# Designed miniproteins, single chains, continued (5), part 99

Each design is a single chain, and the fold is of that chain. pLDDT is the mean over its residues in the fold that is shown.

## One batch from the design tools (miniprotein)

Design m19423
Fold by ESMFold2-Fast:
Structure m19423 (fold): chain A 94 residues (1-94)
Amino acid sequence: DADLAENLARQAARLRALAAEYEARGDLRLAALARRAADALEDGTPAGLVRAAEALGEILLLRVEEEGKLDVEEVREFIEKQLAEVRALRAALE
């Protein structure tokens, strides 16, 4: 589905923007994970989509560890939305 490919490209672009924002704040680990997730989404393979979901999960874990609690609802919603889209794509490819 062409719409799904466009959606993945937009999400990868958003993750790269998020990575730049993390880097500007000095959050180098979060920046690296966001770039890894973006690269995996752009790969577009089933294995790449699973790796993207894993990287997004690691971002959530690091946010809890670095901030003591996850109090950034916008980032949380963004990550949850990306995971849902990746899972939907994986299900469609199975």
Scores: mean pLDDT 73

Design m19424
Fold by ESMFold2-Fast:
Structure m19424 (fold): chain A 76 residues (1-76)
Amino acid sequence: MEIKASEDFLNTVKKVIGKTVQELLLDIENSEASEEEKATLKQQLETAVENEDINALIDIDVQLGLLDIKKAVEKF
């Protein structure tokens, strides 16, 4: 993934979310999501970074947590 964002934005991501953009990418790769869902989340992450959209990155982090819960329920 190409990370093209200001240092100020990257520092804000770490301060607000508690994770770097690289750690969010690893969370996507290591999630219980399907390959298609991972591809969508990675594309959303790249777009959010390019647009310096902190709210979009927060939404991605929340979606990852909810997806793990959903996938656990689907096994029943």
Scores: mean pLDDT 75

Design m19425
Fold by ESMFold2-Fast:
Structure m19425 (fold): chain A 96 residues (1-96)
Amino acid sequence: MIKRKKISKEEMEALHKRLEENFQAEVDRLIDELKLSEDQRKKLQEGIEAARTDPKKAAEMENELLKSKKKEDFWIALTLGAYELALAVFDVLEKA
């Protein structure tokens, strides 16, 4: 039986690596599919950094993107939300 409350450091490192690899693949796919401009790519990267370091700033950036009528801004906002959810799941798994 898997001991849910005793996740090893090695198991957490493996999960984190998988999350980052899967997220990076999805980001690369989004950039190619939507043909994001350099400015849009910068917004995406700034949002990812904010999600890691300043959740309040990340939420403010996501809200501004969701107010935009541009399809690309909407997809950037959804991608940031998905990354924030993945980070929250990782935190729960680490603390469980």
Scores: mean pLDDT 73

Design m19426
Fold by ESMFold2-Fast:
Structure m19426 (fold): chain A 69 residues (1-69)
Amino acid sequence: PVPPPQPRPDSPDALDLDTATVDELVDLYRRLVDSGAWTEEEARASVRSLAELYPWLTEEDRRRILERL
């Protein structure tokens, strides 16, 4: 038995990569907070710092990550 394939987003190729990256970052930070390793404040501060390390991240990407935390 093979599980059904995931639905693809209706977005151009460039946006598909950005969307996947945002989801990965959200999952990572959520896991850190959930495990008690980081506080919500520390996770939010890290996300802002991450945007400085990766200048290709837009304000919208930053907001998406913060909203999902």
Scores: mean pLDDT 63

Design m19427
Fold by ESMFold2-Fast:
Structure m19427 (fold): chain A 116 residues (1-116)
Amino acid sequence: SPKLEEIERLLGEVDRLVDEMVAALKAGDFQKAEEYAQRALELLDRIEKIVDSITDPEELQEVKELFETHLARLRVVRDWLAANLTPEQAAFGNRLLDELEARVREILKKVEEKIK
């Protein structure tokens, strides 16, 4: 599906921005980390608009699985922050990840409601 392919591509860009956010945190560049997180949130807004246009339950199930995979990856990122960054850097990163995870879960809830 072209819509599923675009969602997967945009989620891959979100992952790239999360990796750049982590690199900025490690460098102590909190402003740059916030900029990458904000860009990731903007991509999630684009994904939500595509989700709003999907009515096929099979495609919605695949979107759900993509989002669950991304949530699992965010947990791995949190574990990496705790193991590799200072407490201050990890705390700041966790706040940014909380915002991203909340947005992902909001869209996932919308997908789950559409499947019903």
Scores: mean pLDDT 92

Design m19428
Fold by ESMFold2-Fast:
Structure m19428 (fold): chain A 88 residues (1-88)
Amino acid sequence: SEKDFLLEAIGVILRGIGDIIDAELLLEQGKYKEALELAKKAKKFLKDQLKKFKKTAPKDVVDFFKKQAEKLLKQFEELIKKAEEKLK
């Protein structure tokens, strides 16, 4: 149902937020390689979920998810850059 897709989208968004927090904590701890790998995996998962929702979910759910996913993808890119700069 549309509600099931919306709940799944919210779950993916919450997972993304958690992964951002975890990656930031790893950066603060000086665990730059672990932060980089987590951020890259989380970014890939989020991109794969966005592709899946675009193919399977109702338009309103896709529009909601895309807006939130794009914000999270930007945050993951920033985390990846920070981790890579620390590993130089």
Scores: mean pLDDT 89

Design m19429
Fold by ESMFold2-Fast:
Structure m19429 (fold): chain A 82 residues (1-82)
Amino acid sequence: MDKMIEEARELAAKGTLEDLRRAYFLLTLAIATAAHEATTNPEKREEYEKKAEEAARLLEEVRARLEELEAAAGLGFSKRAS
């Protein structure tokens, strides 16, 4: 799990659309893995919940950057009613 979050950080640091999409996918998997581990391993629940929060924060940052890049590339839905 920690390796997935670190790999996602490396991908986010590269800042390309492809790398950010891969980071998004890895962070989604990391959150799901942490939720499963928190349920299966109650003695370490707090540790896994904290890792899930960390991954969720990175996911929001990656999502925001993806939205900016997609908008800049003309891939986003632009409001034309102005």
Scores: mean pLDDT 76

Design m19430
Fold by ESMFold2-Fast:
Structure m19430 (fold): chain A 71 residues (1-71)
Amino acid sequence: MLDTLAQIAQLLAGRVSPQTATRLVGAAADAIESQDERKIEQVAEMARKAGLSEETVERIVDLIREAAAKL
């Protein structure tokens, strides 16, 4: 989990504000822990609204799903 959150934080570095990065990482952690597809979709929407490319959004979603599957 920590490694996944670190990878997500690295993808956000320099692309969004530190405040937005903190919110996205927190939402990703909640989505992984809950294993709730609705929360995963909320993270994707939040990332798109923050101006991240679709490629980056898909990578974040993949990282969340991979981490959730390993729990």
Scores: mean pLDDT 81

Design m19431
Fold by ESMFold2-Fast:
Structure m19431 (fold): chain A 73 residues (1-73)
Amino acid sequence: SVDDLLEELQARLNEILSIKDLNEQIAAIEALIEELQERLSKSTNLEEQMVLGSYIVGLSAMRLSALKEIKKA
């Protein structure tokens, strides 16, 4: 269900946010984006597609933010 998907994605985001090393955090974000893009390409449920798409956008913003932080160091 979509509720199960939201619970899964929230748990996975919490795990990524617990990663202290920015390079490792970026790698985890990139891996999750790739997985969610694959899941989106196989999805036939509109609500699931919207959730997956929203998380891909959010993860992409998080990735950009982390990359900007590394560039300053």
Scores: mean pLDDT 88

Design m19432
Fold by ESMFold2-Fast:
Structure m19432 (fold): chain A 81 residues (1-81)
Amino acid sequence: MPSVDELVRRALARLYAALLAAARELGLSPEQVTEVANAAFRRFAELYRELVAAGRLSEADLERLTDEVIAEARARMRELA
């Protein structure tokens, strides 16, 4: 079974890959990408801490959290394009 650290590492890699793909598709500047990425990683950390505090740290909850952060970041990137 993967460790919590491994699951978090995979989630962050997936988030990063999704942000890079969206940035390329939308033609965003490096400054715009950095702003959205910083906001997305802060949001991930907030939601992750909330899940841990609630005792709700399952693989499924982490996947849903990651999808939510990706969706929010993509929406913000589209507004900047």
Scores: mean pLDDT 82

Design m19433
Fold by ESMFold2-Fast:
Structure m19433 (fold): chain A 85 residues (1-85)
Amino acid sequence: KEEEFKEYVKKAETGAGSALALLEHDPLGNVDQAQQMVDQAQENLDKAKSLIKYGSKETQEELKRAEELVAEAARRVAEARAAAA
């Protein structure tokens, strides 16, 4: 279960990072794909939060960083959608 927690945190970070990379490359062309990546990252983040009791202080800090990264990716998707409209 500690391994599941770490897996979900890693998937959330990777998904959010991938969404940001897509938006940096082509924000107008990649916004739908970036949104899917953000949605998946948010699901993984929610699962990690449900397992937070199995995390050490260090992995809880990693979770907070993942939360910040997912929030940033979501903001960037919203900005790209507004620019595309």
Scores: mean pLDDT 81

Design m19434
Fold by ESMFold2-Fast:
Structure m19434 (fold): chain A 76 residues (1-76)
Amino acid sequence: GPVPPDPPMSSSMSDHNSSIINSHSSIYNSYIDNYNINGNNSDVNNINDIFNTTGVISGSFYGDTIDNSIIDTINS
């Protein structure tokens, strides 16, 4: 079926967010290959929310391993 195009991003806030999203995509793909994680495409949104809020995440999701590894990579 037809896939709708992504909306354009056109703000200075978007520049910073795009940089983080690109890092996410790279790291996330690396961990998908390593850990063979299926059905976690939505984890990109969860991880993006973590970076946007820098809040306390008390819940756990299947991407816990990815989350820890991404945090480690960004801290390094």
Scores: mean pLDDT 46

Design m19435
Fold by ESMFold2-Fast:
Structure m19435 (fold): chain A 83 residues (1-83)
Amino acid sequence: EKEKVRKELKEFSEARVAAMESVAEGAKKNPEAVKKAAEAHIKAVEEFAEKMSKYDKEGSEKIAAEAIEKIREIAEKIIEEAA
């Protein structure tokens, strides 16, 4: 059960990170769109992790934290390069 929950959250989180990387290519000229996309992806990961925490709190928190950190790093890099 914990293994399945971790796998589903990891796959979801990795998809959100990949979506954020795709935003990097399309939104190079719009830092506000990048910030909005990062906020939306972070919120989605947090909401999914909260739902999954009922089954695996420790694993859900760790996977979410790692994905959120990556999303923030991608957004910061895009915004910095746009400046």
Scores: mean pLDDT 78

Design m19436
Fold by ESMFold2-Fast:
Structure m19436 (fold): chain A 77 residues (1-77)
Amino acid sequence: MEEAEKALEELERETRRLEELAAEVGDTPVTRGAVTIARAGLQEARELFEKDPEEGLKAAKLATELVRRETERVEAL
């Protein structure tokens, strides 16, 4: 499903952006927490896509919103 694939690609892109930003800011509890949340969400979305693309799509959209909020928190440091 094209929509599901695009949602996963968006999540992967946002996760990579957060990881790059966290590396620039340095190792802090905030950057560690943000990267952990982002990686966990991406892993869950990928696993769900293998079993049920519709559930994977929902997970990817939710994880993308969480990653964006964590990116804003890291940018505020």
Scores: mean pLDDT 83

Design m19437
Fold by ESMFold2-Fast:
Structure m19437 (fold): chain A 70 residues (1-70)
Amino acid sequence: SVASRYTAYQILAIGYELDGNKKEAEYYYKKVEELKKKNPVLEAAGRKATQLLKQGASLPEAVATARALV
């Protein structure tokens, strides 16, 4: 699904960034942005998940909420 692909690219981008592989991290961040632009529901879900994280929600809860919106 698009939601699963979004989550996979996000995790890969962060993973490569932490590993110091800037080129691969930027590639996957661009894939995330491309999916958001083509799927407005994902962009709205991403904004809601970010709001929940800022309010102290756990990452799994934020991801579950985002998946429910797609």
Scores: mean pLDDT 74

Design m19438
Fold by ESMFold2-Fast:
Structure m19438 (fold): chain A 90 residues (1-90)
Amino acid sequence: DELVKEIAELAVKLRDLPEEELFEKLKKYAIEKGLSEEEAEQLAKAALRGVTGKVIEGLEETEKTKAVIKEVIRLLTEEGIRLIEEAVFG
């Protein structure tokens, strides 16, 4: 599950990028980590789904893609709470 965490963390870190640029960076990262182009594309789509909340065309529901989506949602929820706390108390 190291790659699931790394992809999710990268997606959250880079979420302010345009969706196309974010997708390409996530795909490249997964390929660099030794995934096939097809696997890298699926994980990048899953991370994009998690970040945007939008339906992503061609995304297959597997245990691994679901894990990426869940991890992105978890990280965004934690960051959202932090930002709300900073806005209210900082």
Scores: mean pLDDT 84

Design m19439
Fold by ESMFold2-Fast:
Structure m19439 (fold): chain A 80 residues (1-80)
Amino acid sequence: MDKSIQAAREKAEEAAKDLPPELQPRAVQLGVEYTKKILADPSSASRLSAEMLRAIADGDEETAAVLRAGMIGADAGVKT
């Protein structure tokens, strides 16, 4: 778990580098949070992805960019 969380943070931070500095911590926090949820219940991955895609479709491009960076981090964390 610790290595997975570290991988999620590092990858989310890398993905969030092009975001405004105030949004970068949010992307990292989301990556860590989603990594923990998916590791606790693997079936959560599909449900969380579907819910996040619906939120993105709601038209908030700034939130969509933050969520995307967080999901990239979570993918790295889960695969570690």
Scores: mean pLDDT 76

Design m19440
Fold by ESMFold2-Fast:
Structure m19440 (fold): chain A 82 residues (1-82)
Amino acid sequence: MGEKALEYAEKAIEAARAGDVKSALEYGALAGQAYAAAETPLLKEASRYALLGAEYAIIHGDDKKGEEYMARARELIEEAKA
């Protein structure tokens, strides 16, 4: 669900920062699977923002934009719980 996509995206960013490319790719794939498995449009949108957060932090090196997307994913997950 959206929470799992966010968790895996955060782990992918941490692995990439540590230079662990293999773990970063594995966690990125798990985040993508969580996005595909999302049961509601709101959880799917949250998962999409988590993936964008990881993409901008890891591929573009844009930590500020990456954190903006991760923050949006967290907001949507909290909305889905309400």
Scores: mean pLDDT 79

Design m19441
Fold by ESMFold2-Fast:
Structure m19441 (fold): chain A 93 residues (1-93)
Amino acid sequence: MEEKAEKLAKEAAEAARELMKRYNDLVLSGASSEEIQKAVGELVKKINDLAKKAKETTPENSEEAAQKVYDAASKAMFEELRRGAEEEAKKAA
């Protein structure tokens, strides 16, 4: 049971990394708010769907399973953000 939630969490982390990459690419290209919302919204829906599957896969711990998916996605987003900050810090040092 935990194993399946872990796999869904990993997939959510990958979707979150793709979301951050696409967001950054669109921002750097000067894309409109509407264009960014559309592209990011598709990946957000994927993460939400994975959380729903985690709940269905682990009904005894459904809230914890969904939280693992969201936590993995959030961690991946923060790691991408921190990585960018660390690279800038290295250039400044």
Scores: mean pLDDT 76

Design m19442
Fold by ESMFold2-Fast:
Structure m19442 (fold): chain A 62 residues (1-62)
Amino acid sequence: MPTLEQLVEIGKAFYNKDWDTARKLAEQSPDPELRRVVLEGIENKLPPEELNQRLSDVFQRR
């Protein structure tokens, strides 16, 4: 699972619509599910609230 610090940084990038930073943070993560959800969020330009719900759903299913 990603750390709280990693989730905060990704959320900040989404809040600022800094898709390049969000993509780099996802690619540096060893978690393939985190990477997938973040990349899908970038493609759809999701607001941070929607991204947070998607991440929560993925983690709860583990």
Scores: mean pLDDT 75

Design m19443
Fold by ESMFold2-Fast:
Structure m19443 (fold): chain A 75 residues (1-75)
Amino acid sequence: SSEIEWLRQLLLSGGAERQRLIDEYIRRHNLPRSTPNELVLLLAAAEMSLLELGDEETKKIVQEALERAIEKLKG
């Protein structure tokens, strides 16, 4: 999946490239610009894990939890 590949690139990145990809993640999810880098990385890791799950019921539970976390950050 191109989405899994993009998230992997973000999580494995460093320096200026990491900041560029974090800023893109913030834009894609309409998150506040003040969202901490560490929280963006945590959300990206959770999303990647969700996309790699094979069990559809577990995917739904994790997806709903991730959507609720993102909504709280939008404040």
Scores: mean pLDDT 80

Design m19444
Fold by ESMFold2-Fast:
Structure m19444 (fold): chain A 82 residues (1-82)
Amino acid sequence: SAFEYEVQLLKEGKSIGEALREIMARELEKEGRLEDAEKVRKLKEPDVMEVFFLPGILRAEGKPEEEIEKELNKLLEEYVKK
């Protein structure tokens, strides 16, 4: 599970941001989204935290899934260009 993988990464000495980055990239790879996974792996730790929490925040605000995905993709594209 993603939780077990996160715990394993933390036990191996990874930071929370590094663990979240690896979990996000792994889940995107499982979905066949290899280019998005590569973009996530290039994010700085603070940017990973924003990307990780943004979908949950927007969903809590009642945004439709299509709008959430569009905003997330825009954020990933902007951060990779840094």
Scores: mean pLDDT 73

Design m19445
Fold by ESMFold2-Fast:
Structure m19445 (fold): chain A 81 residues (1-81)
Amino acid sequence: SVEEQRLRLEAGTLAVEVNLEANKRGDDKAAEIALKAAEAIMKGDYESALKLLKEGLKLTADDPKMVEKLKKAIELVKKIQ
């Protein structure tokens, strides 16, 4: 549906934003996980996406802005399932 496509785009965008922020601060591991999450979202692999987004939360727990974006991405992906 158009709504599912919108939710997927929004969740993917948030994961990409976290990847870019992590790259800017030199956090290669957080950047890699966020990119993999975005790829999983784009492929419609929502189970893998949720796992990767939750791993990203653990890696970025010290950054409230990245945590907020990843939590929102998790919420959006759960609405698609």
Scores: mean pLDDT 88

Design m19446
Fold by ESMFold2-Fast:
Structure m19446 (fold): chain A 89 residues (1-89)
Amino acid sequence: MEAAIEAAAAEVRAEALALLADAPEEVRELVLRALDLAREAAIAKARGDTEKARALAAEAARLAAEAAILLDPSRAAEYRAAMAAFIAK
């Protein structure tokens, strides 16, 4: 499962970077950090650490919300969908 999570994380990261290609660097940095935390949350959940997974997922969501405030509203919606899909896996 860990390799599958890492592969999914790489796909989501590439998709997010494509969606944010013309976003400010600060927004891209927040998104990448949120994706890293979401990946760690998915790995923790796969290992049975539900408490850690929940905490990491919450932090990822917080950073994603901060990035969304700085984005064009149409792109923020697309990014949130990608993040939700990543966390759900």
Scores: mean pLDDT 73

Design m19447
Fold by ESMFold2-Fast:
Structure m19447 (fold): chain A 73 residues (1-73)
Amino acid sequence: SQFDEDGYLSARASVILKAKSEEAEKKGDLRKAVLLDTAANINDVASTLGSAEAQAKGKEEGKKEVEELEKKK
């Protein structure tokens, strides 16, 4: 359903934004880190509109995307 698609996308975005927040913190950009962390939390809450399975798949895919981005650095 559309809600499951949105839940998947929001869960994936939450994981990616959290990783970007941690990277910003390591670079000393604390304001950017807080804004990205806040966006990640909003997306995590929004993902609850989808099923538990859609949320789990989104989080798993987000983790894989973060790992691939780290390998390219």
Scores: mean pLDDT 84

Design m19448
Fold by ESMFold2-Fast:
Structure m19448 (fold): chain A 65 residues (1-65)
Amino acid sequence: PPPVPSAEQRATAQRIKDEALERVRQGADPEQVLAEARRRLEAAGLHPATIDGTLADIRDRIAGL
């Protein structure tokens, strides 16, 4: 199973997700926003499985916009 992220890592992922969704709502290109979110999650030291899960959640929410 993938490692459980810390509370700080979860808070960081949530912040990146919220900022990404807000940028898309403001008319930013979804692909650019997703690429930037991926880089920020990687820079935060999150496990690849957590990054992939967070990006999938962002994509699902973008599809609902």
Scores: mean pLDDT 81

Design m19449
Fold by ESMFold2-Fast:
Structure m19449 (fold): chain A 62 residues (1-62)
Amino acid sequence: SLLAEFVPEPGATPLEVYRRMIEVLEKFKEKAKESGNEEQYKQAEKAIDLVRERLAALEAAR
């Protein structure tokens, strides 16, 4: 899975990890759009939505 390739930086907070995941997924989504790969684009959008939902839940818990 795309998320399995993300290596957190030592000492990174969960918020920083999720924000980094969104950045990587957004770049992957852009690359998929440029190459016309609709399946990769859709997978990236679904992953971004999932990570954003979890990030929002973490921020709301503060």
Scores: mean pLDDT 75

Design m19450
Fold by ESMFold2-Fast:
Structure m19450 (fold): chain A 108 residues (1-108)
Amino acid sequence: SNDELLRLLEEALRLLREAARRVVAQDYEGFFELLERVEGLLRELQRRTTDPRMRAELEAALGDLRATRELAERAQRTGDPRDLTLALFLIASAGATLLLIQQMLRRQ
């Protein structure tokens, strides 16, 4: 049901916000754990949705999170604040995509 998809999406949004806080605090272990949980929730949403537009938006969000992980891993190794800034931008991009999906679910 749409209510079940909304609950999964709301949980993904909550965990994504917490992941952003953890990476800013340089808690990379906590960040990667939360990021893996968000990716799991987005893949469950992809499996449960029949809407091809929603699947495409979820794939875009997963792509942003994949790039975020690579940037965070690089920031952890090098200490380069530019990689962290770009990772935070991609987290915000993924969050915006999830909010668009939330609007799509609410209109059904």
Scores: mean pLDDT 89

Design m19451
Fold by ESMFold2-Fast:
Structure m19451 (fold): chain A 91 residues (1-91)
Amino acid sequence: MEEEARRYTEEAIDIVEEQVKELGPSAEKARELIERARQFLERGDLRGAAYAVLTSAEELKKLGADPEKVSRAITLAEQALRLADEVEAAR
């Protein structure tokens, strides 16, 4: 569960970072959110990381990033958030 949450979050981060790189300066807010997501992962805060990635992907969607890639990132982040909530509930 925890490993799957981390994996989905990391896959979503990779997709979002690719889109941020392609969009450049207009994606500054999304880039800041991804940096925050990585900080949450370093601290073991899976919920915080997943939520930050989800918010970043939603910002990219507003900027007209690749719809298929953004949709996949949102789905992965939502799955990671659900798994993170299950991990916290089990504690």
Scores: mean pLDDT 83

Design m19452
Fold by ESMFold2-Fast:
Structure m19452 (fold): chain A 58 residues (1-58)
Amino acid sequence: SLAEKIEEFAKELVAKGITVLNAEEAKRLAALFPEVPAAELEGKPLTKAGVLALLRSS
């Protein structure tokens, strides 16, 4: 599912030390998940709860 794919991507970024997306990282993630606007991804914490909230609020 989309939520699972975003969660896996978020886990990879957190493993690399990225816990909050900047504008460039948000644009890159939005290119993989066009259903989610890049503006909604910038500054959001990369947690399962945060990812699920984005999917439910969009």
Scores: mean pLDDT 60

Design m19453
Fold by ESMFold2-Fast:
Structure m19453 (fold): chain A 110 residues (1-110)
Amino acid sequence: SEAIRRLEEAVRRLEEILRRLKEVDPDNTTGIRLIERSIRAIRDAIRALRAGDRDALRRALFNLEVDLGMLRIELGVAKLIGAPQETIDLLEEAIRLVEEAIRALKEVLK
């Protein structure tokens, strides 16, 4: 499935971002937690897709949309407090990957 491949790629890239964020900004517990939650929600979506469980897929999408909103707030806070540019870049890339996952899920749910 193309949707499953796109979601698995998003997970791999988010796991790399998570690893780097923990190295460069280990005190950003909110950003770390939100990325971990997004990875779990995408994994839940992959399981739901394999099972044909549209209700579980809708719940995973809802959780990702909430996490996306929270990541955008965290990015705004990081910019306001003058966080390192690498932290800002990692949060922006995480937001892009979560947006891509949401688009893939919305296409399946059409």
Scores: mean pLDDT 91

Design m19454
Fold by ESMFold2-Fast:
Structure m19454 (fold): chain A 60 residues (1-60)
Amino acid sequence: RPLPPEHLLYVAMAILAVGAKLEGRPVRFEVPEGLSDEELARWEAYLREKTGVEVEIRRG
């Protein structure tokens, strides 16, 4: 069953955040308008907690 585009974006951000952790660097994501600010804030906090790196999500 196909996932909504938003779910694929969240999965991609998680993969990139793990890569940033392995490289020992911070990561910043720019995402399109139309995503929930609450969901983005929760996902940013989740990635910071799980990876231990500085993660920032901004709207482009």
Scores: mean pLDDT 76

Design m19455
Fold by ESMFold2-Fast:
Structure m19455 (fold): chain A 63 residues (1-63)
Amino acid sequence: ASQAAIEGAEDLLKEAKEVGSEKGIELAERAIEMARQGQPTLAYILNVQASLEISRARGEKKL
């Protein structure tokens, strides 16, 4: 039960949906899946990648 990792990924998923980052959404959803499967390291990597894609969408344009 990686509850903290799941909650972090869910927060990132919400942000990705708000900014319209398709890549951010996909990565955050995958992070939730990996955290639920008990793979916290992979979930962390996916959360970082989702955060970068969200930042890209915010900094460039929402598209």
Scores: mean pLDDT 78

Design m19456
Fold by ESMFold2-Fast:
Structure m19456 (fold): chain A 61 residues (1-61)
Amino acid sequence: ATLSGAEILRRASELLTAAERDPSTSQEERDAVFAAALEIRDAVEAGDLARAEALLQELEA
């Protein structure tokens, strides 16, 4: 992984905030982003930065 855990969490938080602020985003889409952000956080806490970065890349796509 090229990103630190802190950078991964920061980017995941920014994506979650953007989804919450976008009036075109459905509640299902917001819930999906929130669930993905929790999985990213759990991967970082487990020390699996490669998994966390892969999950972040999927969320950013």
Scores: mean pLDDT 80

Design m19457
Fold by ESMFold2-Fast:
Structure m19457 (fold): chain A 100 residues (1-100)
Amino acid sequence: SILEEVRSLAAVLQTLLDNAKAALAAGDEATAMRYLEQAEMAIGMALSLAKENNAPQSVIDKLEELLKRLSEALKNKDLETALETTEEAVRLVQEMVEML
């Protein structure tokens, strides 16, 4: 079901965010970056799911903005911006669960 897919993506994104934060706390920037790259893929999946299921345009636009921001932060190795952007994406995908 769509609700189960969105709920699963929200849980995956939260786990990836928590793991990235733990890696950074341990001084392992390379591992943190890998978790955030996985988060980028998960946000892309959430965007595809939102589009296929006619989510509100405001949700689609915000997911596209967050995906672009995260992609640019990862290219620049800006882990602070990448973490903040992923935190916003986690909140948005969690809100999508409540809308369904």
Scores: mean pLDDT 89

